# Designs tried in a protein design run: designed miniproteins, single chains, continued (3). Part 52

Each design is a single chain, and the fold is of that chain. pLDDT is the mean over its residues in the fold that is shown.

## One batch from the design tools (miniprotein)

Design m9786
Fold by ESMFold2-Fast:
Structure m9786 (fold): chain A 116 residues (1-116)
Amino acid sequence: SSELEKEGRELLERIEEVIDEGLETGDFEKARERLEELLEEGLEKGLITEEQKKSFLEDFDKLVENVVEIAEEYLSRDPSQKALLEELRAMPEEKKREFSFRFLLRERRRARAAAA
């Protein structure tokens, strides 16, 4: 792989780590600030485009806003998770968000472990 390909992969890993830290701590303002810093660094190094930077920030904002809906969609894709989906739907709103952040964090970490 080229040096740029390596730096691009490292940037994406750092972006994923920042998003995961936000999901783990609930400090999405701090996570967004760190994400902006990483995306600016990536843009300056030519690792990402302005459009990609905008997309990463928009995706992060949508993740925070729609965390419960995203978790429900993930659970809906797996018939073995039907009972857990029903439990999530029965939770109070504050508990739905807490569960959804933890669920998506576990799914993201599992997906990364499977990839490398």
Scores: mean pLDDT 85

Design m9787
Fold by ESMFold2-Fast:
Structure m9787 (fold): chain A 103 residues (1-103)
Amino acid sequence: SATGRQLQQLLDEIIALNRQFLAALKARDFDAARATLTQIQGVLDQAQTLLPADDAKKMSELKAQFVELAEQVLKDPDNPVYLAATSLTFAGIVSEIQIAIRR
């Protein structure tokens, strides 16, 4: 479907942005990491507009959780718990978009 193709493009974009976010964190370039987090939020907002109401709600909840955890990583970048939780939440976001593409 046209919606499935748009969601796939947004999924590819967010995966690339997450890799940029992790690379910026590893480089301790926190300004680049914050800029990339803002871009991730924008892509997730676009994806949410393409989803049915129940899926959009789930995406909104996962986005909020991801942003909160990513902000904790930026405040305490040496804490492995926040980084692991952020990665797990991102995997949930990827899964929700993949499920929507298959519908």
Scores: mean pLDDT 89

Design m9788
Fold by ESMFold2-Fast:
Structure m9788 (fold): chain A 82 residues (1-82)
Amino acid sequence: MEEAIKELEEIVGKEKAKEIIELSLDPRETAEALRKRFELQKEMYEAYLKKEKRELPEEEKKKIEETEKKMEEYIKKLEEEE
């Protein structure tokens, strides 16, 4: 539990992570919602950069990939808690 909370805090921040956890009676539904929100945010950011004709620095690309892996691991943990 503590590790999953810490991962969520790293993704969305402490205050928002607490709200998400408190709202969730079904971890599976929360996991799907979090995944969709993350994908939408990533697509919006990529679209913004494309519109400005800017490329992400390699460092930023690695950070995004790392965040994606953490999110996938968090979702798997929520599914396992079933």
Scores: mean pLDDT 62

Design m9789
Fold by ESMFold2-Fast:
Structure m9789 (fold): chain A 64 residues (1-64)
Amino acid sequence: SRAQQQQMTRDYFRAVVSKDYRTVLDIIQQSARSRGRTVTDKDIAAQFRMDMNVSDDDIKKIIA
């Protein structure tokens, strides 16, 4: 629903600001599944670079 989508957006923003990598990963995966998409490591890396300003090497360590 729209309310669930808005809540997920708020939760995502909070997780990004607090550097809660686990919650960020979970929300990225949940969002992709709701759209019938498969999440790749490249998709996760792109989102982390955009929203959390972390390096590709650090992203590999986080998602491993």
Scores: mean pLDDT 72

Design m9790
Fold by ESMFold2-Fast:
Structure m9790 (fold): chain A 100 residues (1-100)
Amino acid sequence: MSPELEKVREYLRKQGLSDEVIEATLRALEQVRKRHPELRGISALAIHLAYEVDFPLFPVIKLYVEMGVRRDVISDEDGLGLIAYLARTQPEALRRLAAE
């Protein structure tokens, strides 16, 4: 697993998420990375994950995903928070993406 995904695992564990939800979220992020191998950083992965699970994003962020996400759109800490929020609110969508 990449250092970025290990940081995500550690953060989600500290947030009190179950091991099953953590593993589904990490597999969903691996699918995002396989589709977009150029993506670097937690913020870019978080924005693309939100887009892939059809989470309602602000139009500006959605446009950045469609045109190529910018690494500086949100902080890594905000990206970790977004991933945790998706894991809590959209676990079934993450499981579906993880199964692809």
Scores: mean pLDDT 76

Design m9791
Fold by ESMFold2-Fast:
Structure m9791 (fold): chain A 100 residues (1-100)
Amino acid sequence: WEDAVERIMEILGISREAAERLLDELRDESRARIEEYLRVLEEAKETLSQEQVDTLQALVRMALAAGRDVREALRITRESEPGNASPEVAKAIAELMEAG
């Protein structure tokens, strides 16, 4: 748990309180889903800007709530441009929101 908090803080550049809040939202999730979430975030830090990481965080939360694949959230984020969402990205976000 503490390792997961520290990894989220390192990857997203957020406070301990924000990282703990994210993990608290995942409290009822299986260990495998939490590990998948962390793996997606670690992959993201190597390929994404900070603005895209913020977008990924929001999309991953929506995907988890809707029972969707967090890898799809990462793909959508990579296809977006920092600070400017394409129509395809906006549509994908709307579809994730409607599924929740």
Scores: mean pLDDT 61

Design m9792
Fold by ESMFold2-Fast:
Structure m9792 (fold): chain A 68 residues (1-68)
Amino acid sequence: MAKLKESQERIKKQQELNKKLIEIAKKLREEGYSAEEITEKIRELQREMEKLKSYEEQVKLLEEALNR
């Protein structure tokens, strides 16, 4: 049972991060960025997320990008 709960928590965290990335891509499109520029910016955000050790820091990074 413990392993199942841990897997569910990890899936929810990953879904939340993916949802934030989709919202950022949508916002960039609404701001007039090209598909190429949006792809580049999303890749840079993913690289910055990989440098961050905690889920909380990753969420904060994506929320700051959304609120700009």
Scores: mean pLDDT 77

Design m9793
Fold by ESMFold2-Fast:
Structure m9793 (fold): chain A 89 residues (1-89)
Amino acid sequence: GLTREEVAEMLEAAVKMTNALPELDPSVEYAKGEVEVEGNTVKASLEIVENGKVTKEKVEFTYTEDTVTVKGERDVDGEKSSDEETVPI
């Protein structure tokens, strides 16, 4: 799999694309993405307002010697869902 540093770079690229969405797509009124690296954890969050609909997503990658755990959360106009999976490295 990708290293923690490579995942952080990929998420930073995705955040830059997200932040550019209002300029590229006239249906997107607002978009904000953020990436945070803390110890063995890489976190990304984004908020998009498209046609008056608010979508918030968070993803967290936690690394150990043997595994990466990916946790995703999504909030669409107050409806929340989450998934978590652990993958061997």
Scores: mean pLDDT 80

Design m9794
Fold by ESMFold2-Fast:
Structure m9794 (fold): chain A 58 residues (1-58)
Amino acid sequence: MKLTPKQEAGAGLAGRQLSGEAAGSPRAVALASQLAKTMAGAEGLSPEQAERGAARAG
């Protein structure tokens, strides 16, 4: 579980954007899914954790 400063900053920014976007919109859901997969790989999260995060964010 090694994150670069850029990856951590990106995760924070993505969270803010998803919170600001209309939750449940198709674009928000797609963006949340893509980001959750990318962050899960970087953070060593399980597929279940990534899927749960995407569902809750979108």
Scores: mean pLDDT 59

Design m9795
Fold by ESMFold2-Fast:
Structure m9795 (fold): chain A 67 residues (1-67)
Amino acid sequence: SSEERRRRELQRRQAELDERLERLTAQYAELEKRYGNRLPDTPEVRRLTAETQRVVEERNRLLDQER
């Protein structure tokens, strides 16, 4: 069915985003170990934040589609 196909597509996309987010989370954890709750304004932090925001936005769009 179209619903089943849509759900499989969403699951695959969510899995891809989860993998990307896991990698980004590991990088954030390393920075948090070094800097605590407020990360410094460095190029590496800015790049990581931008990538994380992009992934989160994509994930949120997929979650909205599950309504």
Scores: mean pLDDT 78

Design m9796
Fold by ESMFold2-Fast:
Structure m9796 (fold): chain A 78 residues (1-78)
Amino acid sequence: LSPTEKKILITLYKNTTEYIGLSAREIASLLGISQKTASKALENLEKKGLVKRIEEETTLYVPTKKGKELAEKLLKEE
């Protein structure tokens, strides 16, 4: 994973539940990055099976089980 992908995955792990996702805009704001950068990283994480989209009025992202396990491991290494 890129450094940005790791930060996004950890941010989702800390700030989402199975019922509450974050938009690319919210993730970008939390990390101080552009929405374009957040969107590209989220697409890559989705391709890797680490996040999934929830299609509501806006597109929201939550970590998958695999994504949660990886985020927990990354946090343990700090």
Scores: mean pLDDT 82

Design m9797
Fold by ESMFold2-Fast:
Formats: sequence, C-alpha cells, structure tokens
Structure m9797 (fold): chain A 83 residues (1-83)
Amino acid sequence: GAKDFAEAFGKLMHERYPDLDAKISVEEAVKLVEEAGRIGGGSKELIEAAKKAIREADKDGSGEITVAEAIGAAAAGMHKVLE
C-alpha cells in the first residue's frame, strides 16, 4: 500500500543519495519514484500522483531539485490522493 511505497522510496533515495541537499534531475527523481512504486506495491494512481508532485516541485523550471524536495513532494502527492 501507500506506506510500503513511501518506505521503499525513502530507502531507495537514501541508498542512492545519502546527501539530502544533493541536486538531482526531475527525470531521475521520477524514475526512482516509479521504481519504488513497483517495489512497494504502489497503485498506478499513487505513482502518477507522486511523479506529478515531483515535477511541480521544480518551480524554477531548472530541471533539478534536491533529494529532500523530491521525497517531500512525493509524500505530498500521495497524501493528496488518499486525503
């Protein structure tokens, strides 16, 4: 469910990028969320909501966000679906 998906994403991000202030591309963050959704059994709706939130977190349009921003945006996107 959503908790397993969120846990999988957090673990995957910490393993790949231990520095929360590290900048990653929006597309890399989207790929990692999609992978975490497959590992954690996230629904298609939750995965798409998390991907959308990550893309929207790039408010400057630079194509880059921090690891912390990606994690926070994904969580916010999932919560919006669950309410």
Scores: mean pLDDT 78

Design m9798
Fold by ESMFold2-Fast:
Formats: sequence, structure tokens, C-alpha cells
Structure m9798 (fold): chain A 87 residues (1-87)
Amino acid sequence: MLDKILEKLEAAGDAHDAGDYKSAMDHIMEAYKLLIEKYAKDGDTLGVKGTVGDGVLTLRKFGQLAGLEDYGLELSNKLVEYAEKLL
């Protein structure tokens, strides 16, 4: 699980360096989904909620800084919906 999360974060960094901010945000989103799945499988509801909160803030802030505010909001909403299906 951790190895897959790190792989997504590395892919996000590579996309960011290439100027592909949408792909960078998609990889960040996938990393947060993997972490949410881990906490959900462990029965850690607080871990799920904390990870969703962090992911929403991260994606919205990244979107704002990249000039992709609407995309950041879209991904944030999808992350919340994803977590709700696992709870």
C-alpha cells in the first residue's frame, strides 16, 4: 500500500515538473484514495475523515495555484464521494 502511494506522489511530481498540472492533481487524488482505502479497511473512521479533509485542502489549494480552481473543486468533491462510499 505505502509503495503504491509513493509511486502516485512521484508521478505527481514528474507531471508537475513537465507542466502537466491536471495529471499532477490526478496522481495526488489517487494517492489520497489509496490512503483512504487503507484507513477504511482498518476500520479507522477518524483516519478516513482526516485524510479526506487533508486531500480536499491540498487539491483545492493546488488547483488555485495552478489556475485550475474548478478542477481542484471537482476532484475534491469526488474524493469526498469516494470516502462516503467506503464508510
Scores: mean pLDDT 86

Design m9799
Fold by ESMFold2-Fast:
Order: sequence, then structure tokens, then C-alpha cells
Structure m9799 (fold): chain A 106 residues (1-106)
Amino acid sequence: KLEERLALLWEDEELARAILHFLETGDLTPLLEAVERHKERVFEQLKSFYSVLPPEVQELLEKFEENPEDLRPLVAALLLLTSLYLEREGRLELAERARRAARELA
């Protein structure tokens, strides 16, 4: 299931902390720095369950693969996946913040 695979992304304490900090404060800088440090692992994890990802996330991963020096599509993909997790947890306001930020970065 998608939800079970999403949990693997949040096993990375640095990445999870950076996402939470962004959702709480709007400060994207720690998230960009964490994604830059872990981009290869994050990209490989997302590609491992590519077929179950939403089409908009699949498109963002394709964009990142075409230009890996631009982190924005990968950050947008993570924020969209985070929004799905937060929506399931009933945190609708934070989910909407994550979704909006992802669309601005994409």
C-alpha cells in the first residue's frame, strides 16, 4: 500500500524534521538542504514504488530525472506525498499548505 511505503521516507529523522519544520514555520531552507544531502536515496525510494504514486508525483520525478541539479521537483514530490499522509491523519490545514507549496515549486 502507498501509506506503508510513505512511512519509509519518514524513517529518515533529518528529512522528517525538515518537513515538519517547513509545515510549522514556512521556512523551506532546511528542507532544501536535507533533500540535497539525501536526493539520491529519496529518488531511488520513490522510484521503487513508482507505479503506486499519484500521476502528478510521477511527473515530478520525471522532471527531476531530466534535470537532477534542480531540486524543486523532488521537494514538490515529497510535499505532495506528505500532504496525502497528513490528509489521511485528518490534518487538513497542513495538508493544504504542503499541496500549495508543492504546486508553487513544480
Scores: mean pLDDT 78

Design m9800
Fold by ESMFold2-Fast:
Structure m9800 (fold): chain A 65 residues (1-65)
Amino acid sequence: MVHKVTEEEGKEAVKEYEELKKKEPSPVNKAKRGLALQTAVLGGTADEEMKAELEKMKAEVEAKL
């Protein structure tokens, strides 16, 4: 919590997420999309679809624990 994600970082994360969505699906791509989604949510730039996708990814991680 010491470092706060800025709105500018959030906007860049949204652009990165959209670019990753256009690339072929892979485990590496999925991990990068998860990081971009989390940054966008923290920066306040994520839409409802992005928030739902991040929640789905978190649920998948919890199921493995």
Scores: mean pLDDT 74

Design m9801
Fold by ESMFold2-Fast:
Structure m9801 (fold): chain A 83 residues (1-83)
Amino acid sequence: MMAQIVATGLTEEQARELAERAKKLGEVEVRIINGRTLTIHGDLSREQALELAREAGELGGTASAVVEGVLYVFENGELVGEF
């Protein structure tokens, strides 16, 4: 299943650890951008994508995941919206 995750507010170490974990879960493309923004795109289950976004949001404050055309938004590790 194709998923897209964006997380902000991470430290470089947190971004690297999340990136390596995502790569072990499935075939994903990962980017770490200036300002400690992490993007993950690839073949993850809904459950894997939502858990990664939840944890990233808990660490950095905000994260989102798009899975099967639905946008999920996490703030401080909690699901705050589905669009």
Scores: mean pLDDT 82

Design m9802
Fold by ESMFold2-Fast:
Structure m9802 (fold): chain A 91 residues (1-91)
Amino acid sequence: MEELEKQIREFLDTLNLSEELKEKIVDLIMENPGKAASLLPSLNLDPDVLETLLNSPYPPDVRAIAAIMLEERTQGKSVEEAAEVVIERLS
C-alpha cells in the first residue's frame, strides 16, 4: 500500500490545497482502499473527460478523486471546495 499512498500524495501535490486537506484525503483513502474507486461509475462526467482519466497512469482511487474534483470544478467550485466534496463522499 505504500505505492498507493505515494501516488495519492503526488497527485494532491499538483493541486493548490492546504496540507490539512491533503492529509485528510490521504487518511480516508488509506483507511478504506477502493472506496473512492467504487464511486467512479456514479459520476456524471463528459465521456472524453472520463476516457482521459481512465487512461491515466494513476491507480483507480486517484482517478476517482480526480474525477470527483473535475465534476465539482465544472460546477463552479474551487479546488478547495472540490476537495471538501471528496472528503464528504469518502467519510
Scores: mean pLDDT 76

Design m9803
Fold by ESMFold2-Fast:
Structure m9803 (fold): chain A 93 residues (1-93)
Amino acid sequence: DKVVQAVKDFLEGKISLEEFRKLLHDEVARLRAAGDEAGIQALRDSVVKTLAELLKERKFNIEKVPGYILPYLALLKKYSPEEVAKIFLDDLL
C-alpha cells in the first residue's frame, strides 16, 4: 500500500510533510472522483493504524521529523496512540 509506505517514509524523514500532505490529498481526491466513499474511510483507517503502531513502538527518526510533531508525541502521555494518530491526521487533512 503506497499510503502505508508514505507514513513510514515520512516518520523516517525520507519525505517532507508537504510531500506527505500532497500524497494524502491527491489520494482522497482520486477516491472522491471515483465515488469511492468506502475507499476514503479505508484510507483514513489505514493511515491511523500505521501511524498509531509506529508511535506506540516509537519507530521514527526524531532528528529528521519536524519539531511540530513533538506536541503530538506529548499527547501520548494522556491519549492512546490511536487517538493521537487520529488527531494528527485530522489536523493534516
Scores: mean pLDDT 79

Design m9804
Fold by ESMFold2-Fast:
Structure m9804 (fold): chain A 73 residues (1-73)
Amino acid sequence: DGDVRRRAITLFSQLFNKSMKQAIDQGLPLRDSYLLSLDVVRDYARRLSSTDPQLSQIMLDLVDRRRDDLLNS
């Protein structure tokens, strides 16, 4: 479903960017800020699993792919 995927990408970006800004503003290294921000999105997605399991799963998949990209960079 394109609408659920678009919503997942939008929520991921909003949560991730907000967390990244806060972490960097607090002086965390870029890598640590990135990993912390992925964890923020993961925790949000996990909370959605009972109300919107498809949205939750797409967001978790996006977190996993971004984490793998970071760890292999």
Scores: mean pLDDT 86

Design m9805
Fold by ESMFold2-Fast:
Structure m9805 (fold): chain A 57 residues (1-57)
Amino acid sequence: SAAELRALLLNAEFDAAEALLLAQPAVPGSIRRLAERFLEHYAREEHRAALAELLAR
């Protein structure tokens, strides 16, 4: 699932990435860091807020 999350974020498929994080709220720090970088620079504001909340768990 970590590799799947990376692929979704690299392809800017934020809705699918958000759904995956909802299914697995605890993610490794390396994946969390990658997600944060993509959200900061590429995602819509609503996706940044939602994923940031999930990653803060």
Scores: mean pLDDT 63

Design m9806
Fold by ESMFold2-Fast:
Structure m9806 (fold): chain A 71 residues (1-71)
Amino acid sequence: SDIEEAAKKLNEAIKNNKPGIGEYLRKLVSAGVDAVIEALKLIDPENKEQALAALRTYLTPEEFERVRAAL
Protein backbone atom coordinates (compact mmCIF):
# COMPACT_ATOMS: atom_id res chain seq x y z
CA SER A 1 0.00 0.00 0.00
CA ASP A 2 1.04 3.66 -0.31
CA ILE A 3 1.30 3.89 3.49
CA GLU A 4 3.56 0.80 3.67
CA GLU A 5 5.78 2.20 0.88
CA ALA A 6 6.01 5.61 2.58
CA ALA A 7 6.84 3.92 5.92
CA LYS A 8 9.57 1.85 4.22
CA LYS A 9 11.10 4.95 2.56
CA LEU A 10 10.90 6.90 5.84
CA ASN A 11 12.58 4.04 7.75
CA GLU A 12 15.39 3.80 5.15
CA ALA A 13 15.91 7.60 5.13
CA ILE A 14 16.24 7.71 8.95
CA LYS A 15 18.47 4.60 9.12
CA ASN A 16 20.85 5.86 6.39
CA ASN A 17 20.63 9.60 7.20
CA LYS A 18 19.27 10.28 3.69
CA PRO A 19 17.32 13.36 2.53
CA GLY A 20 13.53 13.14 2.16
CA ILE A 21 12.42 12.51 5.75
CA GLY A 22 10.29 15.69 5.71
CA GLU A 23 8.82 14.79 2.30
CA TYR A 24 7.72 11.32 3.47
CA LEU A 25 6.32 12.77 6.71
CA ARG A 26 4.33 15.41 4.78
CA LYS A 27 2.89 12.65 2.54
CA LEU A 28 1.79 10.63 5.59
CA VAL A 29 0.31 13.69 7.36
CA SER A 30 -1.67 14.61 4.20
CA ALA A 31 -3.16 11.06 4.30
CA GLY A 32 -4.33 11.67 7.88
CA VAL A 33 -3.36 11.06 11.49
CA ASP A 34 -4.45 7.39 11.28
CA ALA A 35 -2.06 6.89 8.34
CA VAL A 36 0.77 8.44 10.40
CA ILE A 37 0.03 6.04 13.29
CA GLU A 38 -0.03 2.98 10.99
CA ALA A 39 3.22 4.04 9.29
CA LEU A 40 5.03 4.55 12.62
CA LYS A 41 4.01 1.04 13.71
CA LEU A 42 5.79 -0.31 10.59
CA ILE A 43 9.19 1.38 11.09
CA ASP A 44 12.06 -0.06 13.16
CA PRO A 45 11.63 0.57 16.93
CA GLU A 46 14.95 2.47 17.15
CA ASN A 47 13.76 4.91 14.44
CA LYS A 48 10.31 5.65 15.91
CA GLU A 49 11.49 8.35 18.35
CA GLN A 50 13.33 10.30 15.62
CA ALA A 51 10.30 10.06 13.29
CA LEU A 52 7.96 11.14 16.10
CA ALA A 53 10.19 14.12 16.99
CA ALA A 54 10.25 15.25 13.32
CA LEU A 55 6.44 14.93 13.12
CA ARG A 56 6.07 17.65 15.79
CA THR A 57 6.70 20.26 13.06
CA TYR A 58 3.93 18.88 10.79
CA LEU A 59 1.13 18.16 13.29
CA THR A 60 -0.96 20.27 15.64
CA PRO A 61 -0.30 19.64 19.37
CA GLU A 62 -3.60 17.70 19.55
CA GLU A 63 -2.75 15.51 16.53
CA PHE A 64 0.78 14.91 17.87
CA GLU A 65 -0.58 13.76 21.25
CA ARG A 66 -2.97 11.37 19.48
CA VAL A 67 -0.07 9.83 17.51
CA ARG A 68 2.17 9.58 20.60
CA ALA A 69 -0.59 7.96 22.69
CA ALA A 70 -1.27 5.34 19.96
CA LEU A 71 2.35 4.07 20.01
Scores: mean pLDDT 80

Design m9807
Fold by ESMFold2-Fast:
Structure m9807 (fold): chain A 81 residues (1-81)
Amino acid sequence: GKEYAEKAEEAAKEGNGKEAGRYSSLGGQEAAREGDYETGEKAGKAGTEGAKNNPKEAVEATGGSIAGIGGAIEGALRRGE
């Protein structure tokens, strides 16, 4: 889970929305399976950043990362964003 979340962050930082979405989905799924909220939040944030640069490719790749995206949203709300 954590490895995929880190790869998603790296891809998002490089502007590679397709890879960011793919790794965000994988990281979010594994984080949800393990109950690792921190990893899910990290994967979701990376997927969201990737989507800002490549929305079409990110949507195609992130169909399975709802758990990661949900974690990122919840984390942002708790931090007062």
Scores: mean pLDDT 64

Design m9808
Fold by ESMFold2-Fast:
Structure m9808 (fold): chain A 81 residues (1-81)
Amino acid sequence: SEARERAISYLEKAKEAAEKGDGESARRYAREAGRYSMELPDDVEQRVLELIDRANTAILKGDYDSAAKYFEEAAELLREA
């Protein structure tokens, strides 16, 4: 679906921003990914939003490596769903 493809694209951008230490851009891209995930089945949406929340928490702690891993997990979940 277009919503799934958009969510994956934004999660990949969030991961790249996190890897560069750009927490503001990472959180902005993650917000867009979350928005598109709301157009997906509820179970998929909840799992993606949980991973985004974990990534945002990691960014607030300065743990950009963990944030990037959570964004990648969310993208992989959407590719395999």
Scores: mean pLDDT 88

Design m9809
Fold by ESMFold2-Fast:
Structure m9809 (fold): chain A 100 residues (1-100)
Amino acid sequence: MSEKARAAILADAEASLGLMAISVGKLSGDLEEGVKLALKQLKRALEILKEAGADEELIEEVEKLIKEAEEALKKGDYEEAAKKLVEAARLISEYANELM
């Protein structure tokens, strides 16, 4: 397995933990906390991808979605923030699958 593929799998694992935090937040009525935890996990996933030299287009798109999620969170729009983080996680997962 290439270092790039290994990093993509680790980033996908971090993103999956973020999705779990959002799901738990929705079920418990604390979506704000779920979004905050997911944001931390997606930022870790992004750092892993950047360090491994992942495709620039993927990095830019994921970074944009994370930034849009942060702006939605600041406005108290937790559903929009969750939607952006779910999309970022999907892109990371698709990238990981292409490298395997």
Scores: mean pLDDT 86

Design m9810
Fold by ESMFold2-Fast:
Structure m9810 (fold): chain A 57 residues (1-57)
Amino acid sequence: SEIEELEKKIDELTQELVDLYREMRRDPARQAEYDQRIAELKKEINELMEKLKKLRS
């Protein structure tokens, strides 16, 4: 179902976000690049969460 696909994608992106935070702590020279990717992931997760909320409403 679309709900299951959205939940799976949110979980995958959330794990990627956690991994990026760990990488950022290990390589401060690339912090600006990681900050951009983190912001993009947060935006995508928020958009998917809003879509999930609408489907459940």
Scores: mean pLDDT 83

Design m9811
Fold by ESMFold2-Fast:
Structure m9811 (fold): chain A 110 residues (1-110)
Amino acid sequence: SNEEIRALLEETIRLLDQLVAALRQAAAAETDPQRKYRLLLDAILLGGSRVWIEQVLKRFPNSISRQQLEDLLADLEYALALARSTPAIPQSLVDGLAALVARVRAILAA
């Protein structure tokens, strides 16, 4: 439903904002310059995804296209992979992102 998709987009923005903040905090604590640079780059890339998703949300109540849901899935899978590979990221964020990936996959499979 449109209400379910809107809630999904709002939850995605919330978790991406938390992940970006956690990556920036990890970068601030990181002493290795190469790892610090990678954490900051990942935060910038996720910030770009967050801006795109916010623009999609601002266009509601218009229907989201299948292509936009596929693009959302790709961005969420990337975010989940980053969260899983970064030791400083809380397990609750990893679990939340995994749940969002499963929800988008379920919508696309219907």
Scores: mean pLDDT 86

Design m9812
Fold by ESMFold2-Fast:
Structure m9812 (fold): chain A 134 residues (1-134)
Amino acid sequence: MKQFVIFVLRQLGDLVRKEFPKENADIILALIDQAIAQVKQAQSRAEIMDVLKQLLQQVFDNLPLDDAIKFAIALIHLLAETAALAQSPEILDLAEEVGKHALKLMKEKGAPESQIKEFEKLVKDALTAAKERM
């Protein structure tokens, strides 16, 4: 699990460099590097999940809502894709739990219902597509 989550976080970093404005990218990349270091030290799946939840919390606290949502979608897509490629239900479960936590953060930040519904659809579609390939 650790190696797959680190691989996902590195791919997410590459995507962030290409897709986000430089100022926001630099902040996110520092948070990703911190998350990678914490995942390397994690002793359980629960600790890995706590690292991913903390990463999401920090992104939602430091970025505009739309950019934080874009980041969350990218993380979930990369976890789901990695789950399918690795044939790992445990990584798929991480993707689902990350999605639930991101949804909670969106609601706490006052995301409109239309944006919440779009997010739920994108997450459901990504998880379903991954599960069908496993």
Scores: mean pLDDT 88

Design m9813
Fold by ESMFold2-Fast:
Parts: structure tokens; sequence; C-alpha cells
Structure m9813 (fold): chain A 101 residues (1-101)
């Protein structure tokens, strides 16, 4: 039940991030969010709680690093700042959600 609720919330948060990325024309972030969602949903099927937590933490860290790298490489610093401001709260929601599992 907790895992099913987590899956639903991850899908909802991912869709919000995809919407933001699309509004800014940032297709690379859309792809990263879609990859993140797929990996997280697969990791949530891991029966061993310790292995699941470790894999989820790895996926989240890799996702955060890749998003940050794209924003660092963005030639328009104002655009990068606006995207970061809108996406960061959703990444924090994902961190909190994964820590509860």
Amino acid sequence: KEIEEAKKKIEEISEKMIKIAKEYGYEEIVKLVEEFKKKVLEALEIEDPEKRKKELAKILQEFSDEVLQLLVDEPDPEKAREIRKKIAPHIEELVELIHKI
C-alpha cells in the first residue's frame, strides 16, 4: 500500500516537472525526468527494503546531478535560474518521499 501510494506520487511529481520543462522548451530535462520515473518505478519493485533504499538513493542522486549539469551548461543564466526555481521544490518532494520508503 505504501509502495503503491509512493508510485502514484512519483508519477504526479514527475508530470509536474515534465510540464515545467516543456513550458521552457527544455526537452533534455523532459527525457531525464522520464528516465528517472522509469528507474524509480523499477526500483520500487525490489523486495529487499535495504537494497531498495540504496537503489532509490542512487537514482535520485544521479538524476539531481544530471539536471544540475544541464542547468550549468545552459547559455541563458536567467532561463537556468527560472527553471531551477520551479523544479527544485519538486526534487525536494521526491527526496522526502523516497526517504519515507
Scores: mean pLDDT 82

Design m9814
Fold by ESMFold2-Fast:
Structure m9814 (fold): chain A 101 residues (1-101)
Amino acid sequence: ERTLRLVREHDEKSYKEFLDKLKKQAETKADEAVASGPAGLAEMRAFAEKVKQELDDYVKAASGNKEGAEKVTKFANEVKSLIDKTLADGEARAAQRAAAA
C-alpha cells in the first residue's frame, strides 16, 4: 500500500501516527547508513527522495481543496524537515565514525 494512505484522513492523530512511523523508519535507515558507509548513505538519500516525490504528488492532488491543501502543505513541510534533519544527522554520524576509524 502507498505510504501516504493514512494522510487522506486529514486529522491530527493520523498525521502524528504517520510522522512517528516515518521518524522510526528514517532513524533505522540512518543507523544502517552509519554501519554501511557510502552505500548506506546512498540508500538513505534514495529513500528521502522517494518520500519527497510521494509528498509532492500528494500536495498536487490536494490543490483543488483549499482547507485540505493548507493541512497537506503544513504536513508535507513537517515531513520534509524530518527527512532532511535525519539525513543530515546520519551523514554527520557517518563522517564522525570514519574520522574515528
Scores: mean pLDDT 71

Design m9815
Fold by ESMFold2-Fast:
Structure m9815 (fold): chain A 74 residues (1-74)
Amino acid sequence: RPSLEELIAALEARLPDLSPEVAAVAREYIALMRRYLAGEISEDELVAAVLALSERDPEAMARLSALIRELVNA
């Protein structure tokens, strides 16, 4: 199973192949994960921000979630 850092790198590599809406939420997700890994935000702040992304664009977040599942199980 990939580490969180490896997952972020894999998501970045797939950005050119994603629709603009999915790429946009993926970029925000990657930025949030990087801030969390750097200790800039708490886990509660991360969870709240990811939930806000899901509320803003549920279809794009569903597609991103499917891609993350694919990458984690690769």
Scores: mean pLDDT 82

Design m9816
Fold by ESMFold2-Fast:
Structure m9816 (fold): chain A 68 residues (1-68)
Amino acid sequence: MTVEEIRKIIEWVESERPLSPLLQEIKRAIDEGLETVEEIIQRVSEKLGIKPEVIRIALENLKKLYEK
């Protein structure tokens, strides 16, 4: 998964429904110019107190929904 893929997934979610706090913080990290998925996961993990693996699983599940 790339940062560009995550950005597209978030844009898709935001077009259809309000973003969850998790997705809002991921969007903020992307907007701040973080270039890797690992940097985004670590930033959001530190900000929300959620384990990095939980954030990764959430993103993988969203990617599956976005892809079909």
Scores: mean pLDDT 82

Design m9817
Fold by ESMFold2-Fast:
Structure m9817 (fold): chain A 82 residues (1-82)
Amino acid sequence: DRQAAWDALAASFKKVMDDLIALGKEAVKVDPSIKPKIDKLLEEIKNAKTPEEFVRAAVSLLLTSATAIALAKEKKRLEEKL
């Protein structure tokens, strides 16, 4: 039924939330300036009342984190040429 399906998804969300928190912490470690954005996105994920709200916040967190990590790698690559 609909409720059982939602309960199963909610259980899966716990693991996804844990993984997203870990990713956000790694991104903040390489670029501390993004901490306020990551904290806000994590709160939006925790307070999501619909799957759409959850996915939107999760995608924003992934893009923000991936961008910070990629920029940190490019900075190191450029420094190696000096």
Scores: mean pLDDT 76

Design m9818
Fold by ESMFold2-Fast:
Structure m9818 (fold): chain A 88 residues (1-88)
Amino acid sequence: MTPRPPKEELLAQLERQLAEDLRLLEEQKAPEILLRLVRLVAEARRLVIESGDPALEERLRATLRRAADLDLESQLALLEELVAEMRA
C-alpha cells in the first residue's frame, strides 16, 4: 500500500496543479466560467484537505459526481453552494 502523502504535500500539489490548470486554460483562451469552475474545485479540495474530515471528502466526491451530469453554469452554482456550506 502506497502511504498517503502528508497534508502539506497534498496542499502543495493542489496549488501547483491549480496554477498549471489556470495557465493552460488562459493560453487556450478558455471562457471565464471554466476558470471560475477550476478555482472553485481547487478551493473545495483545499478545504477538504485542511479539515481532514472524511465526511467533507465524501461530500465533495458526491457533489463532483453530480456536477458531471450538468452544464457549466449549473456545475458552477453547485460548487459555489458547496464551498459556501463548507466555509460555514
Scores: mean pLDDT 79

Design m9819
Fold by ESMFold2-Fast:
Structure m9819 (fold): chain A 90 residues (1-90)
Amino acid sequence: MSIEELEKEAEEARKKGREAYAAGDYETAAQHFEKAGELYLEIYKKTGDKKYLAKAASSYFQAGVAYSQIGDLEKAKEMFGKAMELQSKL
């Protein structure tokens, strides 16, 4: 997959996450934000561009918030941990 295709997929996942969160569908929101974080991290590994590292950190943080809303505290902790680790590299 090209960088442009990965970026489009990551942005779409992030938009779907925001839409689901606004609708109160925190389970769906968490899944979309986690996917966005994974895709942005993949782009960062391919490009070295720290803007994708920042986007990955933000997406994992949003996933952690959504997992917290549904009471999945272990997944929330995992997502916040990933967000903080990536943020520390900025």
Scores: mean pLDDT 89

